# Ledger of designs, part 44: designed miniproteins, single chains, continued (3)

Each design is a single chain, and the fold is of that chain. pLDDT is the mean over its residues in the fold that is shown.

## One batch from the design tools (miniprotein)

Design m9495
Fold by ESMFold2-Fast:
Structure m9495 (fold): chain A 90 residues (1-90)
Amino acid sequence: MPEEELRRRLETALAILADQENTPAVVRAVAAHEIPYIVSQLPDSYKEPVIARLREILARETDPLVRRELERAIAAIEEQRRTGARLPEP
């Protein structure tokens, strides 16, 4: 999938996830669940900003289901970042 399409999907998922007033919790939970998959297909430079954004959203999220999916998403992206960083030099 092209990087531009993945970036657009990421931005849409983050917007849905941040919209606590108009978007049902189950839809926001699905958006949170999708984010690690999208980020895994983007350059590593996206991981740190996305983790920071997810932590910001988690700090103001009140729904238990969405909070749990946010925590899982953050952990998954941190694991992806840790795994990438361990690649041995040739």
Scores: mean pLDDT 80

Design m9496
Fold by ESMFold2-Fast:
Structure m9496 (fold): chain A 75 residues (1-75)
Amino acid sequence: DEKLKKEAEEKIKEYERHVEEASRLAGEGDVDGALEHSRLAEEYEKEVEELIKKIKDEKVANELKKRLEDVRRRA
């Protein structure tokens, strides 16, 4: 699970980065740029969910789910 945890953490960082970039671009009036980063964020979110599903350690899986949810709430 250590490898899956690290992969999920990296993808959560990418998800957060794209969520933040989409928000910034939307605030600047760059609708097309915001939509592109939103789409990329959705792809990373899906990858994180698949990785969490493969993690058998429930504590690790729940910690990653919380981190993903925190980023979603900021979106």
Scores: mean pLDDT 82

Design m9497
Fold by ESMFold2-Fast:
Structure m9497 (fold): chain A 58 residues (1-58)
Amino acid sequence: ALGPAATGGGAGALSSGARVEAQTLGPSEAKVIAEGGEGIGRGGSPGGGRADQMAALG
């Protein structure tokens, strides 16, 4: 579809490095972060693109 194709839902603002990485890892990791957040201690929960912005710069 030729729509705006930009609902804003995707790697746009939600690409907080740790958040995206956690989902990429797998269901087990996603479950852990949802309950306690271990192993994947790189997250932060805010999710604003801060980590993503740093990654893009460096």
Scores: mean pLDDT 46

Design m9498
Fold by ESMFold2-Fast:
Structure m9498 (fold): chain A 74 residues (1-74)
Amino acid sequence: SEEELFRIARDIVEAYEKYPDDLDAFEKAVREILLKYGFPEEEVDRILAEARAAYPDDVGKFAQLVLQRVRELL
């Protein structure tokens, strides 16, 4: 839902504010956020692996790709 996507996006933005230059810490925080919202571990790990492969050094683009994949699942 739109409301669920907004809440997830908010939590991911908060993680970005904490770890703007630390992709490893950001990825760990995003994983915990997605699991908290009930996404299956296998789906979360696939999304994070895709984002890391595409943007290994860009936390902002990593976050955008994760949000795009999450939106497709809602």
Scores: mean pLDDT 88

Design m9499
Fold by ESMFold2-Fast:
Structure m9499 (fold): chain A 114 residues (1-114)
Amino acid sequence: GSLREEVLKTLDEAIALLSQMSSLSPKSLQTLKELAMEVIKAVLKYSEDVLLAIGRVLRIIGLLFDLELDPSNTQAAVELLELIKEIIETVDFSDEDLERILKLAKEFVAELKK
């Protein structure tokens, strides 16, 4: 499997765990924010479609604000991870950026496994 496939599998594991949760802990939310920020940086670096890139960034920020206001909105966390999966599948990131994203995704999964 490719590095990209490992990222997607890790995100799928996080989505499955979130479906069984009533809320995110403060540590889980912080790790998700760090993951989302790394994805935003990569989108802005590699996206040739500027309007699509801006739309994706604004949607990520909106979902993060929803979670900050209501950490029990686990559906917003699922939607955020599904958006990140779509971005990983459609944007050709460098292996270095995928390694950073994978590390943060694994840290998020570890934090969800309480």
Scores: mean pLDDT 88

Design m9500
Fold by ESMFold2-Fast:
Structure m9500 (fold): chain A 94 residues (1-94)
Amino acid sequence: SALEYFLAEARRLSREAMEEMRRLNASKEEIDIFDQLEQLAVHAVLLGWSVEEIEARLNAYFAKVAPQLSKEMQELLRKYKERLLEIIRRAAER
């Protein structure tokens, strides 16, 4: 199913992001920010939000939290957000 595809790919992406966060010595607070982005994406998908609504939500969250992050962590979160959106778009096509 589209949902099973999304959840499997999101779990894989989350593991990859955690490895990068570990390499960058991410703080607990930075890890929590990444977890919250993932939770927002998962909940929006489960609630049946459109891709456009999910993109707007994740972009708004990124804008709110980016000032709390180092430059390297901002770039990692931006890439994580974009990869989550790519997976959501692919799931919507199924």
Scores: mean pLDDT 86

Design m9501
Fold by ESMFold2-Fast:
Structure m9501 (fold): chain A 68 residues (1-68)
Amino acid sequence: MVKVKNKKEEILEGLRERAKEVGEMSDETLEYLADYLKDEENILKVLEMIEKGVKTKEEALKYKKELE
């Protein structure tokens, strides 16, 4: 998987679908998480963030630190 742009866009769409099922998130937050998800290892972490109801980019950043 070489094209970062395509990867981020694809992840962003997936995050939007997930956010609709678990909780609402801002487009800004989804964009931030999509960038973070370019690494496959981060997929589970982002899924946990969505399940915990992270709604803002700042909350996502805090949760990212917590998951480390």
Scores: mean pLDDT 63

Design m9502
Fold by ESMFold2-Fast:
Structure m9502 (fold): chain A 65 residues (1-65)
Amino acid sequence: SALEQVRAAGEEARRRLEEGASLEEAIAFLQKRVFDVLSKLSDSALMDEVLAEAERLVRELREAA
């Protein structure tokens, strides 16, 4: 699902941060994956859920840094 793809991207971004990537690099990676997911969606409700999840994951990355 779209949400599972975004969550997997968040986990990968966090792993990269823990392995020495910058916060900016981790966020940029997550944002690119979120854009790729959103580009394949036409359901506005699901797009809103994906954007909300992405915002939550970005916050978690900032708190982990």
Scores: mean pLDDT 84

Design m9503
Fold by ESMFold2-Fast:
Structure m9503 (fold): chain A 61 residues (1-61)
Amino acid sequence: SKQEEIAEKILEKAKEEISKTTDEVEKKKIIGDAVSELLKAGVPEELINKAADELVEHAEK
């Protein structure tokens, strides 16, 4: 769906930004900003929660 495509683009961008930093505070800000963008884009809560979990896992690497 269009919402899934939007969610994937936001998630991909956030993962790239996380990969460019080693600062834990900045990683948390990137995740928070991505979740805010997903919410503003009207992405369903279930997809937002899944994306947030994926970003947290990516940040722990």
Scores: mean pLDDT 82

Design m9504
Fold by ESMFold2-Fast:
Structure m9504 (fold): chain A 130 residues (1-130)
Amino acid sequence: SKQEILEEMKAILERVLSLIDEIGDLIVKARTASKEERQKIFEEMIKLTEEIVALLQRAYELGKEANLPDYLLRLIEQALSHAQKALEYFKKALENPEKFDEYIEQARLHLGRLYVHTRRALELVENLLK
């Protein structure tokens, strides 16, 4: 039902926000980590960001199936785009540790935009559930 799809989308968007917070904590840890620990942290950030990408793809498919408003679908699509760009920069940080600060700053910019679009999408889903 449309209700069940909206409830699943709410859970997905809440999980995405939780994962963004976890990635933020990992970025803080990476700044003071040894070279060896930093590699493990980058691998974890990549893993969490890949989960965000998969979750947002699922939310987009669910929204299309339920014929949800175009504005909501556009917010999810924009969030997905920023998640994919953040993933690209985390992968670049793993491959080129000497440019860590540059790549992490770019990833943070995209995570911030991902957060804003995800929050707006969640608010719309919550309003549709009322």
Scores: mean pLDDT 91

Design m9505
Fold by ESMFold2-Fast:
Structure m9505 (fold): chain A 69 residues (1-69)
Amino acid sequence: SRAAQEARRAANLAAARERLESGSESGRLAREIGEKLREIGDALQRMLTGRRNGDKELEEEGRKELEEL
């Protein structure tokens, strides 16, 4: 039923609005921390992959990215 689909969309939008309206500051901080952890993980993975494969350019790229974080 189209009415049932619209009701589910309305419920999802209400839940999303509730999350946005409550504790937005702590939500933003958590997101920023998550983004930094991802950047660190990606840089570390490049460095370790370069080291493992003997790719010194990839290792150096990952090392420099990690230093800039």
Scores: mean pLDDT 72

Design m9506
Fold by ESMFold2-Fast:
Structure m9506 (fold): chain A 74 residues (1-74)
Amino acid sequence: MKAAEEHRRLGEEALAAGDVEAAVRHYAAAAQLYFEAGDYDGAIEEARRVAELRPDDQGAHDVVAALERARALA
């Protein structure tokens, strides 16, 4: 899980620097790594960060909903 945690940290640093695009890329990468590891809670947390930074992006919100359904079925 260190790779997902590293992407989370890089996303926080990018956001602090005002680079929303870099923050979104790092949070999305962290969500993907958590999902591949079977950590649905971690994946949902990072996907929600992407949706918060992209409030008008329906695709980002759909990813959160899909991960929540996957967790409910696990």
Scores: mean pLDDT 85

Design m9507
Fold by ESMFold2-Fast:
Structure m9507 (fold): chain A 69 residues (1-69)
Amino acid sequence: SNMTIKLAAIHDLTEAIKAGTLTEEQAEKSLAALREAGVDESLLEKLREAIKAGDYEAALEALEEIRKQ
């Protein structure tokens, strides 16, 4: 289900961000999964910008907003 795909991508991104192990390939794969799951483009852009900036706190906040959707 789209919810299962969304939650799996959120979990993977959250763990990788907290561990400092997030790769560009993993980030792109997870963002693609979130897009397929129907997450809003505005939330995906917030998440992408936070990851690019290395702002892990902003990235985790964006992931919580996505989870609430």
Scores: mean pLDDT 84

Design m9508
Fold by ESMFold2-Fast:
Structure m9508 (fold): chain A 68 residues (1-68)
Amino acid sequence: FSEELREVVLKTGVKMLTPRDSKEKVLEWYDENDELHKKTFSKDEEVAKAVKEFLEEQEKIVEKVLEK
């Protein structure tokens, strides 16, 4: 959910996967070097809510990147 994560998706033009249905949520994407990046989110109500809002905004960003 960091701003850096969004910027990476913007640069790479890849779609960030939705968090998996599990205690821990993982977001995966490929960077400019074709390297797979993973971020694991700890169980926390605050972070869980932030992920939802982050994904909602991310959909807009990904669409713009894919168009380019």
Scores: mean pLDDT 51

Design m9509
Fold by ESMFold2-Fast:
Structure m9509 (fold): chain A 96 residues (1-96)
Amino acid sequence: SMEEAEKLIEEGRLAYLDGDLEKAKKYFEEALKIYEELGDKKGVAEALYYLGHVYKEMGNLEEAKEYYEKAKKIYEELGDEKGVEEAKENIEEIEK
């Protein structure tokens, strides 16, 4: 099911680029559940980060910020400096 979660992230990204935000959200939510079941913290952070993007594009800025904050915290725990910085930049953009 790791391969399934990876495919769901890919499908979610394609739906996001196509502007189908509801479809993108469902794919990322499904991927999140699989990564949580597997204990894959990196995958969890990635799925949360993409959910932040979906909520931001939907205009749900408070929810977007919450998802980015959750992703950022996990990236900090993992020592993923790039993930922390990308999440932080998106949070700061929302706060403008």
Scores: mean pLDDT 89

Design m9510
Fold by ESMFold2-Fast:
Structure m9510 (fold): chain A 79 residues (1-79)
Amino acid sequence: SKIVEDILSDDEKKRQEAFAKFDTLSVDQQEEISREIARSDNKKLRDTIKGALKWMAMMGDEAAKRSLEALEEAEREKK
């Protein structure tokens, strides 16, 4: 997926644009992208995304909570 590739990019602008697009997606699409990120070998980016989702979920964002759960579940399955 292009959005996953852009989120995992070392180009900060590409990541920011990808995050903005991510917010416009349905909750189901956000969960699927979170699972793709969890399967990535880029640990730093996975940790960054998890941190952001955890923060948003703590602030009451239910979509972020679902995305975080999907990402953490996929990481456990990857092991």
Scores: mean pLDDT 74

Design m9511
Fold by ESMFold2-Fast:
Structure m9511 (fold): chain A 113 residues (1-113)
Amino acid sequence: SPEEEFLRDLVEIFREHRDRLRELKAQMKEAYEKGDLEKVRSYAERALRIVEGLVQIAEQAGLDPEYVEKLREVADELKRAIDENAPPETLLALMDRAIEVVDEVIEYLEKKI
């Protein structure tokens, strides 16, 4: 059905962005191990832009408010951590949380197909 095709496309979009978040986490961890705190922050800022983009996609797609709110919450937490110059360990933990939330959204969407 057109609705199932739309959901499959949406799953693909979220999977692609999840994979990008995983790549950014790996790069952030490498920068952290090298003591490059400016790069850790830069990767966190890129991750925030991805999560904010996913919030917008979820809202426009009419996803269940519960999942939109989970995405918005992690975006807000990541933004606060960046703005408040949180320790790199906090940014890395928030990357894990962002990936977990995106995985939850993917699972939710897949159950509808």
Scores: mean pLDDT 91

Design m9512
Fold by ESMFold2-Fast:
Structure m9512 (fold): chain A 57 residues (1-57)
Amino acid sequence: SAMDRERAELQKKLAEVEERINELQAKLKEDPSNEQVTRDLKALEGQKELLEAKLAG
């Protein structure tokens, strides 16, 4: 169904966002003072929350 396809697409986007969050968290552990990484991580965490909300219905 269209809903199942939309859900699959949202799950794929969520997985991509989670992978990027993990990469940025690793960078932040190496350089905790990196303001750009901190900003990018916060933006991605916001995207994750929106995708999770859409998946929850």
Scores: mean pLDDT 86

Design m9513
Fold by ESMFold2-Fast:
Structure m9513 (fold): chain A 103 residues (1-103)
Amino acid sequence: SSQDEAIRLLGEALEHTKEGIRKAEEGDVESAIEHLREAAKHAQAAADTPGLPEEARELAREARDHTKEAIRKLEEGDVEGAIEHAREAADHTSRALLAIHDA
């Protein structure tokens, strides 16, 4: 179903966000950016899923936006700021998953 697809996409976004944070903390900026780009792509795809509860859609969009900001911060050399935004993305993605499950 569309809901099952959104859950899968958000789960993949969350795992890529977690890996992005881990790589950033290890100083592997290139790998961190690659994982965060995948996370943003999956969060966007989840937000575009038809029939998604509006709360879940808004949280998925916020996760996408925080992930994009994390990428920008990494490209600017602000690793600490990037990790903060990536953690916000992970929180919003987790909350989006809960909003779908509770619907």
Scores: mean pLDDT 91

Design m9514
Fold by ESMFold2-Fast:
Structure m9514 (fold): chain A 99 residues (1-99)
Amino acid sequence: SSRRGPGSATGDMMAGLLEIAEREGLSKEHQLAAIARALAPLEDEEAVEAARKLFGEEGLPEPPARETPLVRAARRDALLASELIREGATAEEVRERLG
């Protein structure tokens, strides 16, 4: 993608999350769940812990206090990334599709 917007920034973050998850040896299903929860509102302590395992303490994004258009977009992108990962997509391919 040649243009950067909010969706593009989300795509870059998703690609980074996938690279970290693959390096940590997480299963595809675990990667999908952790990514979806890391970028969506975090309402579950277990989901927060899964996200910390991917990002590390420093890199964990603060969960939004309320659902915003950006959070909804991130949740939608996380679901799309989940489908792509199940199909065997790489982090780069996920970034291209979400950006």
Scores: mean pLDDT 56

Design m9515
Fold by ESMFold2-Fast:
Structure m9515 (fold): chain A 86 residues (1-86)
Amino acid sequence: NKDEQTRYVLEALRQGLPKRDVLTAVARLLERKGNLVLAENLRRAADRADTFSDEQVARLAGSAATEGGVSAEELRQLLDELLARH
């Protein structure tokens, strides 16, 4: 569910994850699933992450994850791993 995935990303950003790191990590997961176009779009967004709000980043990452076949569980697991490294 796009709304659930967007909420998980927004919560992680509010817990202090950098916007660039979130976009890059989701892009890498999309690459592993063979969704190269979505991954490239997120990598380009990561390069200009500072131009986006947290809400915009959450929508970009959540939308791409949903479209690219990343489950809410996979996304939550990825975000939890990133938070554990911070």
Scores: mean pLDDT 85

Design m9516
Fold by ESMFold2-Fast:
Structure m9516 (fold): chain A 72 residues (1-72)
Amino acid sequence: EEVEKLAKDLGVSVEDAKIAFEITKGNEGVAALALSAILATDEQVQEALERLKENPEDYERFKKAVEAMKKK
């Protein structure tokens, strides 16, 4: 349900949203940032990383989710 809502809100596939949620252990905020990074400019990705660096676990989850979604 949350996965489907996130996919709809960001205009991504439900499969990509599921991958993001699995990698981020259901962390909606980090999953949303990772999904947005697929469609985002370099500046938007940098802003997301700046916000996440206060939480090292979320920073790593974000990077892993982006990598996994790019690799499929």
Scores: mean pLDDT 70

Design m9517
Fold by ESMFold2-Fast:
Structure m9517 (fold): chain A 95 residues (1-95)
Amino acid sequence: AAAADALIAQRGLSPREAAIVRDTLPNEAAVQRLKADVDELIKLLEESEKDPKNREITLKIVARSVVVSFVLGRNITSKENLEEAKALLDELLAA
């Protein structure tokens, strides 16, 4: 619960949004799973830079970024935003 409560406070979420976050990130294992999804998105973006025309990589990026953007309440469309999301998740896991 501590990790979810920290995220809720940091993001200034409404009570309804807070309930969604608590259901999605109820424990450390859920935060670690989200971090794994962020790490995979960073890897896919790096692979996409090497092969921009690869449709399979693009579809994987779209699918994962929808989930990550929803949970974190931000638009995750760039490597910089994903690195910031990773740093946030690392802080939540360290707390």
Scores: mean pLDDT 65

Design m9518
Fold by ESMFold2-Fast:
Structure m9518 (fold): chain A 62 residues (1-62)
Amino acid sequence: EELEREIRRAEVNAKSSEGAAKYYRDLGDEENAKKFEESAQHYRDEAERLRGELVQRKAAAA
């Protein structure tokens, strides 16, 4: 329940950061584009880790 909300938040944040990275890259701001690309990767990694936690919780509840 709470973990599913955290996963959705991380996925939304990853998508938002990807959009920001594209925006700055189109403006020629490579430094900010790189920062947002790193943020997007961080949120994708967090979502994957949380999905693993959710699988463990469902296995424990079975």
Scores: mean pLDDT 82

Design m9519
Fold by ESMFold2-Fast:
Structure m9519 (fold): chain A 103 residues (1-103)
Amino acid sequence: DGTKAREAIEDAVKNKKSVVIVATKSGEGGAKAAKDYLEKNGVKAAVVIVDEKASAEEVKERVIAAAKEANAELIINLSDVEKIREAAKEAAKELGIEFVDAS
């Protein structure tokens, strides 16, 4: 959802929230553009590109690792894949940080 993605990114800029953006290869261009926009506006951002065939556990661990490295306060999911969305949501829950589904 381009509107939800834009709103979440704009909120992160306004509130200076460090972000992890989760996407699949098809969404990589959008995820990288979002990262560039966030960084241009002084917000630390990381992108996690996940394989649609990866296990939920692999997705979750990669998202957690990226969030810890970035000191992320927000995870934004751009993937339409339910397994990836749920894994990213669980990662946010374990870290006690905000989750936005923008798929």
Scores: mean pLDDT 88

Design m9520
Fold by ESMFold2-Fast:
Structure m9520 (fold): chain A 77 residues (1-77)
Amino acid sequence: MGKIVSGPAKIEVPKELAPGEVVEQTVTLQGATRSLTYKVTFTGLEDGNIKVEVQAQPQGSSQWLLFSEEIVPQPKV
């Protein structure tokens, strides 16, 4: 997954993650009537790949909705 930028937060793919290591980043997008907050979670996997999960939280809700899940290879050293 590539680098994304919006609102007060910037989402970047971690360059290196150990198996079981987790990095969370958030970005908030302001709509015309409501805001939407995205949380991107990067998890290091045993096979050397990174699992990328994207969750969205609508304005006025405490619930995170799983939006997308993808497995991507880690950059080689």
Scores: mean pLDDT 66

Design m9521
Fold by ESMFold2-Fast:
Structure m9521 (fold): chain A 67 residues (1-67)
Amino acid sequence: SPEAELEAAAERFLATLRAALSHLPPSQLPALRAQVREAVAELTRIFGNPTLAERLLAEAEALIAEA
């Protein structure tokens, strides 16, 4: 289903973000935040599920804040 595809894409995105954050210097965090917002907007456009996209953005921003 489109929802299952979006959930799978979200999980892959978060796993990639976690890996990137373990190697990124703090000076690159603002650029990463902008890229995350753009990626979530694109996922919302493709799948049309803003609720899951909003949760993905919140989880991604929480991970960045903890880095």
Scores: mean pLDDT 78

Design m9522
Fold by ESMFold2-Fast:
Structure m9522 (fold): chain A 77 residues (1-77)
Amino acid sequence: SEEHKKKFEELIKRAYEIIERIENLKSLPEEEKKKLKELLDKAGEYLEKFKETGNEEDYEKAKEILDEAEKLVKELE
């Protein structure tokens, strides 16, 4: 489905944008680094599930986790 592909591509793009923002941080404390890694790993798991199933629940879970990662990165900027 076209909507499924667009949603998947949107979340993948967001994940890469978050990774780039992390790489550009002036400093990254170990605790925040661990949290970001855990969030990105979890988002990746739900993205993989969404890619395979097209299940809206997996999309929403991936989106929520990426939203949390973005908030944490913003606090570190």
Scores: mean pLDDT 84

Design m9523
Fold by ESMFold2-Fast:
Structure m9523 (fold): chain A 58 residues (1-58)
Amino acid sequence: SSEERRREFEREIREAVAEMRLIMDGLLTPENLERVREMVREGKSVDEVIEEIRREAE
């Protein structure tokens, strides 16, 4: 449906933005990238994803 396509696009944008923020923070690893994908699929915002990864990286 058009709604499903919209949600897919929004998810892809959230993944891309989170990836860019991780690059800027020096936290881009394959493990963190998979963690981003998992959390975005769960419906978490970019800010929530980044906060969780930073917490996990301490």
Scores: mean pLDDT 82

Design m9524
Fold by ESMFold2-Fast:
Structure m9524 (fold): chain A 82 residues (1-82)
Amino acid sequence: SLAEKAKEAIERGDYEELRRYAAELAEEAAKISEKLGKGDTSLAPEAERMKKEIDELLELASKDKKALEAFEEGLREGNEKA
Protein backbone atom coordinates (compact mmCIF):
# COMPACT_ATOMS: atom_id res chain seq x y z
CA SER A 1 0.00 0.00 0.00
CA LEU A 2 1.03 3.66 -0.32
CA ALA A 3 1.15 3.96 3.47
CA GLU A 4 3.55 0.99 3.73
CA LYS A 5 5.77 2.47 0.98
CA ALA A 6 5.77 5.85 2.77
CA LYS A 7 6.77 4.14 6.03
CA GLU A 8 9.66 2.36 4.28
CA ALA A 9 10.76 5.67 2.73
CA ILE A 10 10.84 7.25 6.23
CA GLU A 11 12.90 4.31 7.54
CA ARG A 12 15.39 4.62 4.63
CA GLY A 13 15.58 8.44 4.78
CA ASP A 14 14.34 8.58 1.17
CA TYR A 15 12.77 12.03 1.37
CA GLU A 16 12.01 12.34 -2.36
CA GLU A 17 10.07 9.05 -2.44
CA LEU A 18 8.33 10.00 0.82
CA ARG A 19 7.18 13.32 -0.70
CA ARG A 20 5.85 11.46 -3.78
CA TYR A 21 3.93 8.87 -1.72
CA ALA A 22 2.52 11.62 0.52
CA ALA A 23 1.24 13.44 -2.59
CA GLU A 24 -0.42 10.25 -3.86
CA LEU A 25 -2.02 9.64 -0.43
CA ALA A 26 -3.36 13.22 -0.28
CA GLU A 27 -4.77 12.92 -3.82
CA GLU A 28 -6.63 9.68 -2.95
CA ALA A 29 -7.90 11.20 0.32
CA ALA A 30 -9.20 14.25 -1.60
CA LYS A 31 -11.04 12.01 -4.10
CA ILE A 32 -12.69 10.07 -1.26
CA SER A 33 -13.67 13.31 0.52
CA GLU A 34 -15.26 14.63 -2.72
CA LYS A 35 -17.37 11.47 -3.11
CA LEU A 36 -18.43 11.60 0.56
CA GLY A 37 -19.46 15.25 0.07
CA LYS A 38 -21.70 14.13 -2.81
CA GLY A 39 -23.49 11.65 -0.50
CA ASP A 40 -21.56 8.41 -1.07
CA THR A 41 -21.52 7.31 2.59
CA SER A 42 -20.14 3.85 1.63
CA LEU A 43 -16.65 5.46 1.57
CA ALA A 44 -16.80 6.73 5.18
CA PRO A 45 -14.82 3.74 6.58
CA GLU A 46 -12.18 4.18 3.85
CA ALA A 47 -11.87 7.91 4.64
CA GLU A 48 -11.41 7.14 8.36
CA ARG A 49 -8.78 4.49 7.58
CA MET A 50 -6.81 6.88 5.36
CA LYS A 51 -6.96 9.61 8.02
CA LYS A 52 -5.54 7.14 10.57
CA GLU A 53 -2.77 6.03 8.17
CA ILE A 54 -1.78 9.65 7.44
CA ASP A 55 -1.81 10.51 11.17
CA GLU A 56 0.43 7.50 11.93
CA LEU A 57 2.86 8.49 9.15
CA LEU A 58 3.00 12.09 10.45
CA GLU A 59 3.89 10.75 13.91
CA LEU A 60 6.65 8.53 12.47
CA ALA A 61 8.00 11.35 10.26
CA SER A 62 8.05 13.76 13.25
CA LYS A 63 11.12 11.86 14.55
CA ASP A 64 13.13 13.25 11.59
CA LYS A 65 12.71 16.95 10.70
CA LYS A 66 13.55 16.35 7.01
CA ALA A 67 11.08 13.45 6.79
CA LEU A 68 8.34 15.60 8.35
CA GLU A 69 9.06 18.46 5.91
CA ALA A 70 9.03 16.09 2.90
CA PHE A 71 5.77 14.44 4.02
CA GLU A 72 4.04 17.79 4.65
CA GLU A 73 5.22 19.14 1.26
CA GLY A 74 3.87 16.00 -0.44
CA LEU A 75 0.49 16.32 1.29
CA ARG A 76 0.28 19.95 0.15
CA GLU A 77 1.13 19.04 -3.46
CA GLY A 78 -1.43 16.21 -3.53
CA ASN A 79 -4.16 18.52 -2.23
CA GLU A 80 -3.56 21.04 -5.05
CA LYS A 81 -6.31 20.79 -7.65
CA ALA A 82 -5.61 21.18 -11.37
Scores: mean pLDDT 81

Design m9525
Fold by ESMFold2-Fast:
Structure m9525 (fold): chain A 85 residues (1-85)
Amino acid sequence: ELEEELKLAEELRKKIEENKAKVRPEDVRELAKKYNAPEEVVEELMALGLAIAGVEQDPSKSALENLEELQKLVQEKIAQLEAEA
């Protein structure tokens, strides 16, 4: 269970790195389906995906600030999942 959640978080992190903070909520949902993540984890990752989309859409913040905020959220999620393993 936690291993699948960790894999999902790692895949989300890779998508963020590849797309430079352009991950969409639908991408998070698709990854959740692929790994059969529990609903609680899906909701948390959807919230992260929405935050990512919001950060990308915030024109008042620089691209660097948006990227740093995104990386922080993903790292915190990965650390949380690892701590429970």
Scores: mean pLDDT 56

Design m9526
Fold by ESMFold2-Fast:
Structure m9526 (fold): chain A 63 residues (1-63)
Amino acid sequence: SIDDLNQQLLQLGQQLKKLEEEIAKEESLPNPDLDKIKQLQQQIEQLKQQIQQLEDQIAKLRS
């Protein structure tokens, strides 16, 4: 159970990193797509909330 949650946390962390890299690449372009950046930022915030919930769940299970 806790190992499965840690695996899920790892996968979400990898997704978060990929989205952050996508934003960085878009921002480096001569004419960045600001709407795309905003959409990616929204996805990052959603993933961060999911990560926090999983971390909280893992912490409670270890308490």
Scores: mean pLDDT 86

Design m9527
Fold by ESMFold2-Fast:
Structure m9527 (fold): chain A 75 residues (1-75)
Amino acid sequence: MELFEFIDELFKTNDVDEAVEKTNEKMRQLVEEGKISLDEAIEGAAYVSKLTGYDQDVAMRMAETIVAMRRALLA
């Protein structure tokens, strides 16, 4: 599964808020299952931020998700 293709599809079929939330949930699951690396999730988060024109609220939500995933992997 290509992460960027998945993100593109979510943003085409959902509103921005829903696409961001679904992306964060899916990235969290994929990292926990070992299907993507934390580094790939960080790249996905940067891509979502770019797609939203670097909206500050979206960027903050993406950053919080990355921090939460990192904490879960270290626990």
Scores: mean pLDDT 80

Design m9528
Fold by ESMFold2-Fast:
Structure m9528 (fold): chain A 77 residues (1-77)
Amino acid sequence: SMEEKLEQARNKIIETAKEEAKKDPSRAQKMINLLKEEIERLKAVRPQLTPEQQAKVDENIEFLKRIIEAIEEALKE
C-alpha cells in the first residue's frame, strides 16, 4: 500500500541520517538544530489550520522528532 511504502521510505531516511551523523558529527548537530527550528515553525502555524491539516502537521512533527532522536542516539555510539 501507499502507507507501507511511505513508512519504508521514512525508515530509510532515518537509517541514512544515523549513518551520516557518525561520519560528520558537526553537520549532524547543525541538522538537529534545523529540524528543531522546523518543528517550532510547524507548531506556530498549527492552531490556524483545519483538523485534517493539523493531523498532517502532527504526523510531520512526529517524523522530524524520530529523525532527531535517531541522530542523537547515533552520536552517543
Scores: mean pLDDT 87

Design m9529
Fold by ESMFold2-Fast:
Structure m9529 (fold): chain A 55 residues (1-55)
Amino acid sequence: MSKEEELAFLERQLKALETARDRYAKSDSPEDKAFQALLEDEIARVKKRIEELKK
């Protein structure tokens, strides 16, 4: 797979994760707050991979 294709995929994934985070950020349930923390971790990983591919 090309770097361009992987970047496009990761950027789409990042937007989807950010949308999910925003949805769960409005919840006050402890389960959703725990899931929000997992989403933040995944967002950080995707951002790191995007930065590495842009080298």
Scores: mean pLDDT 80

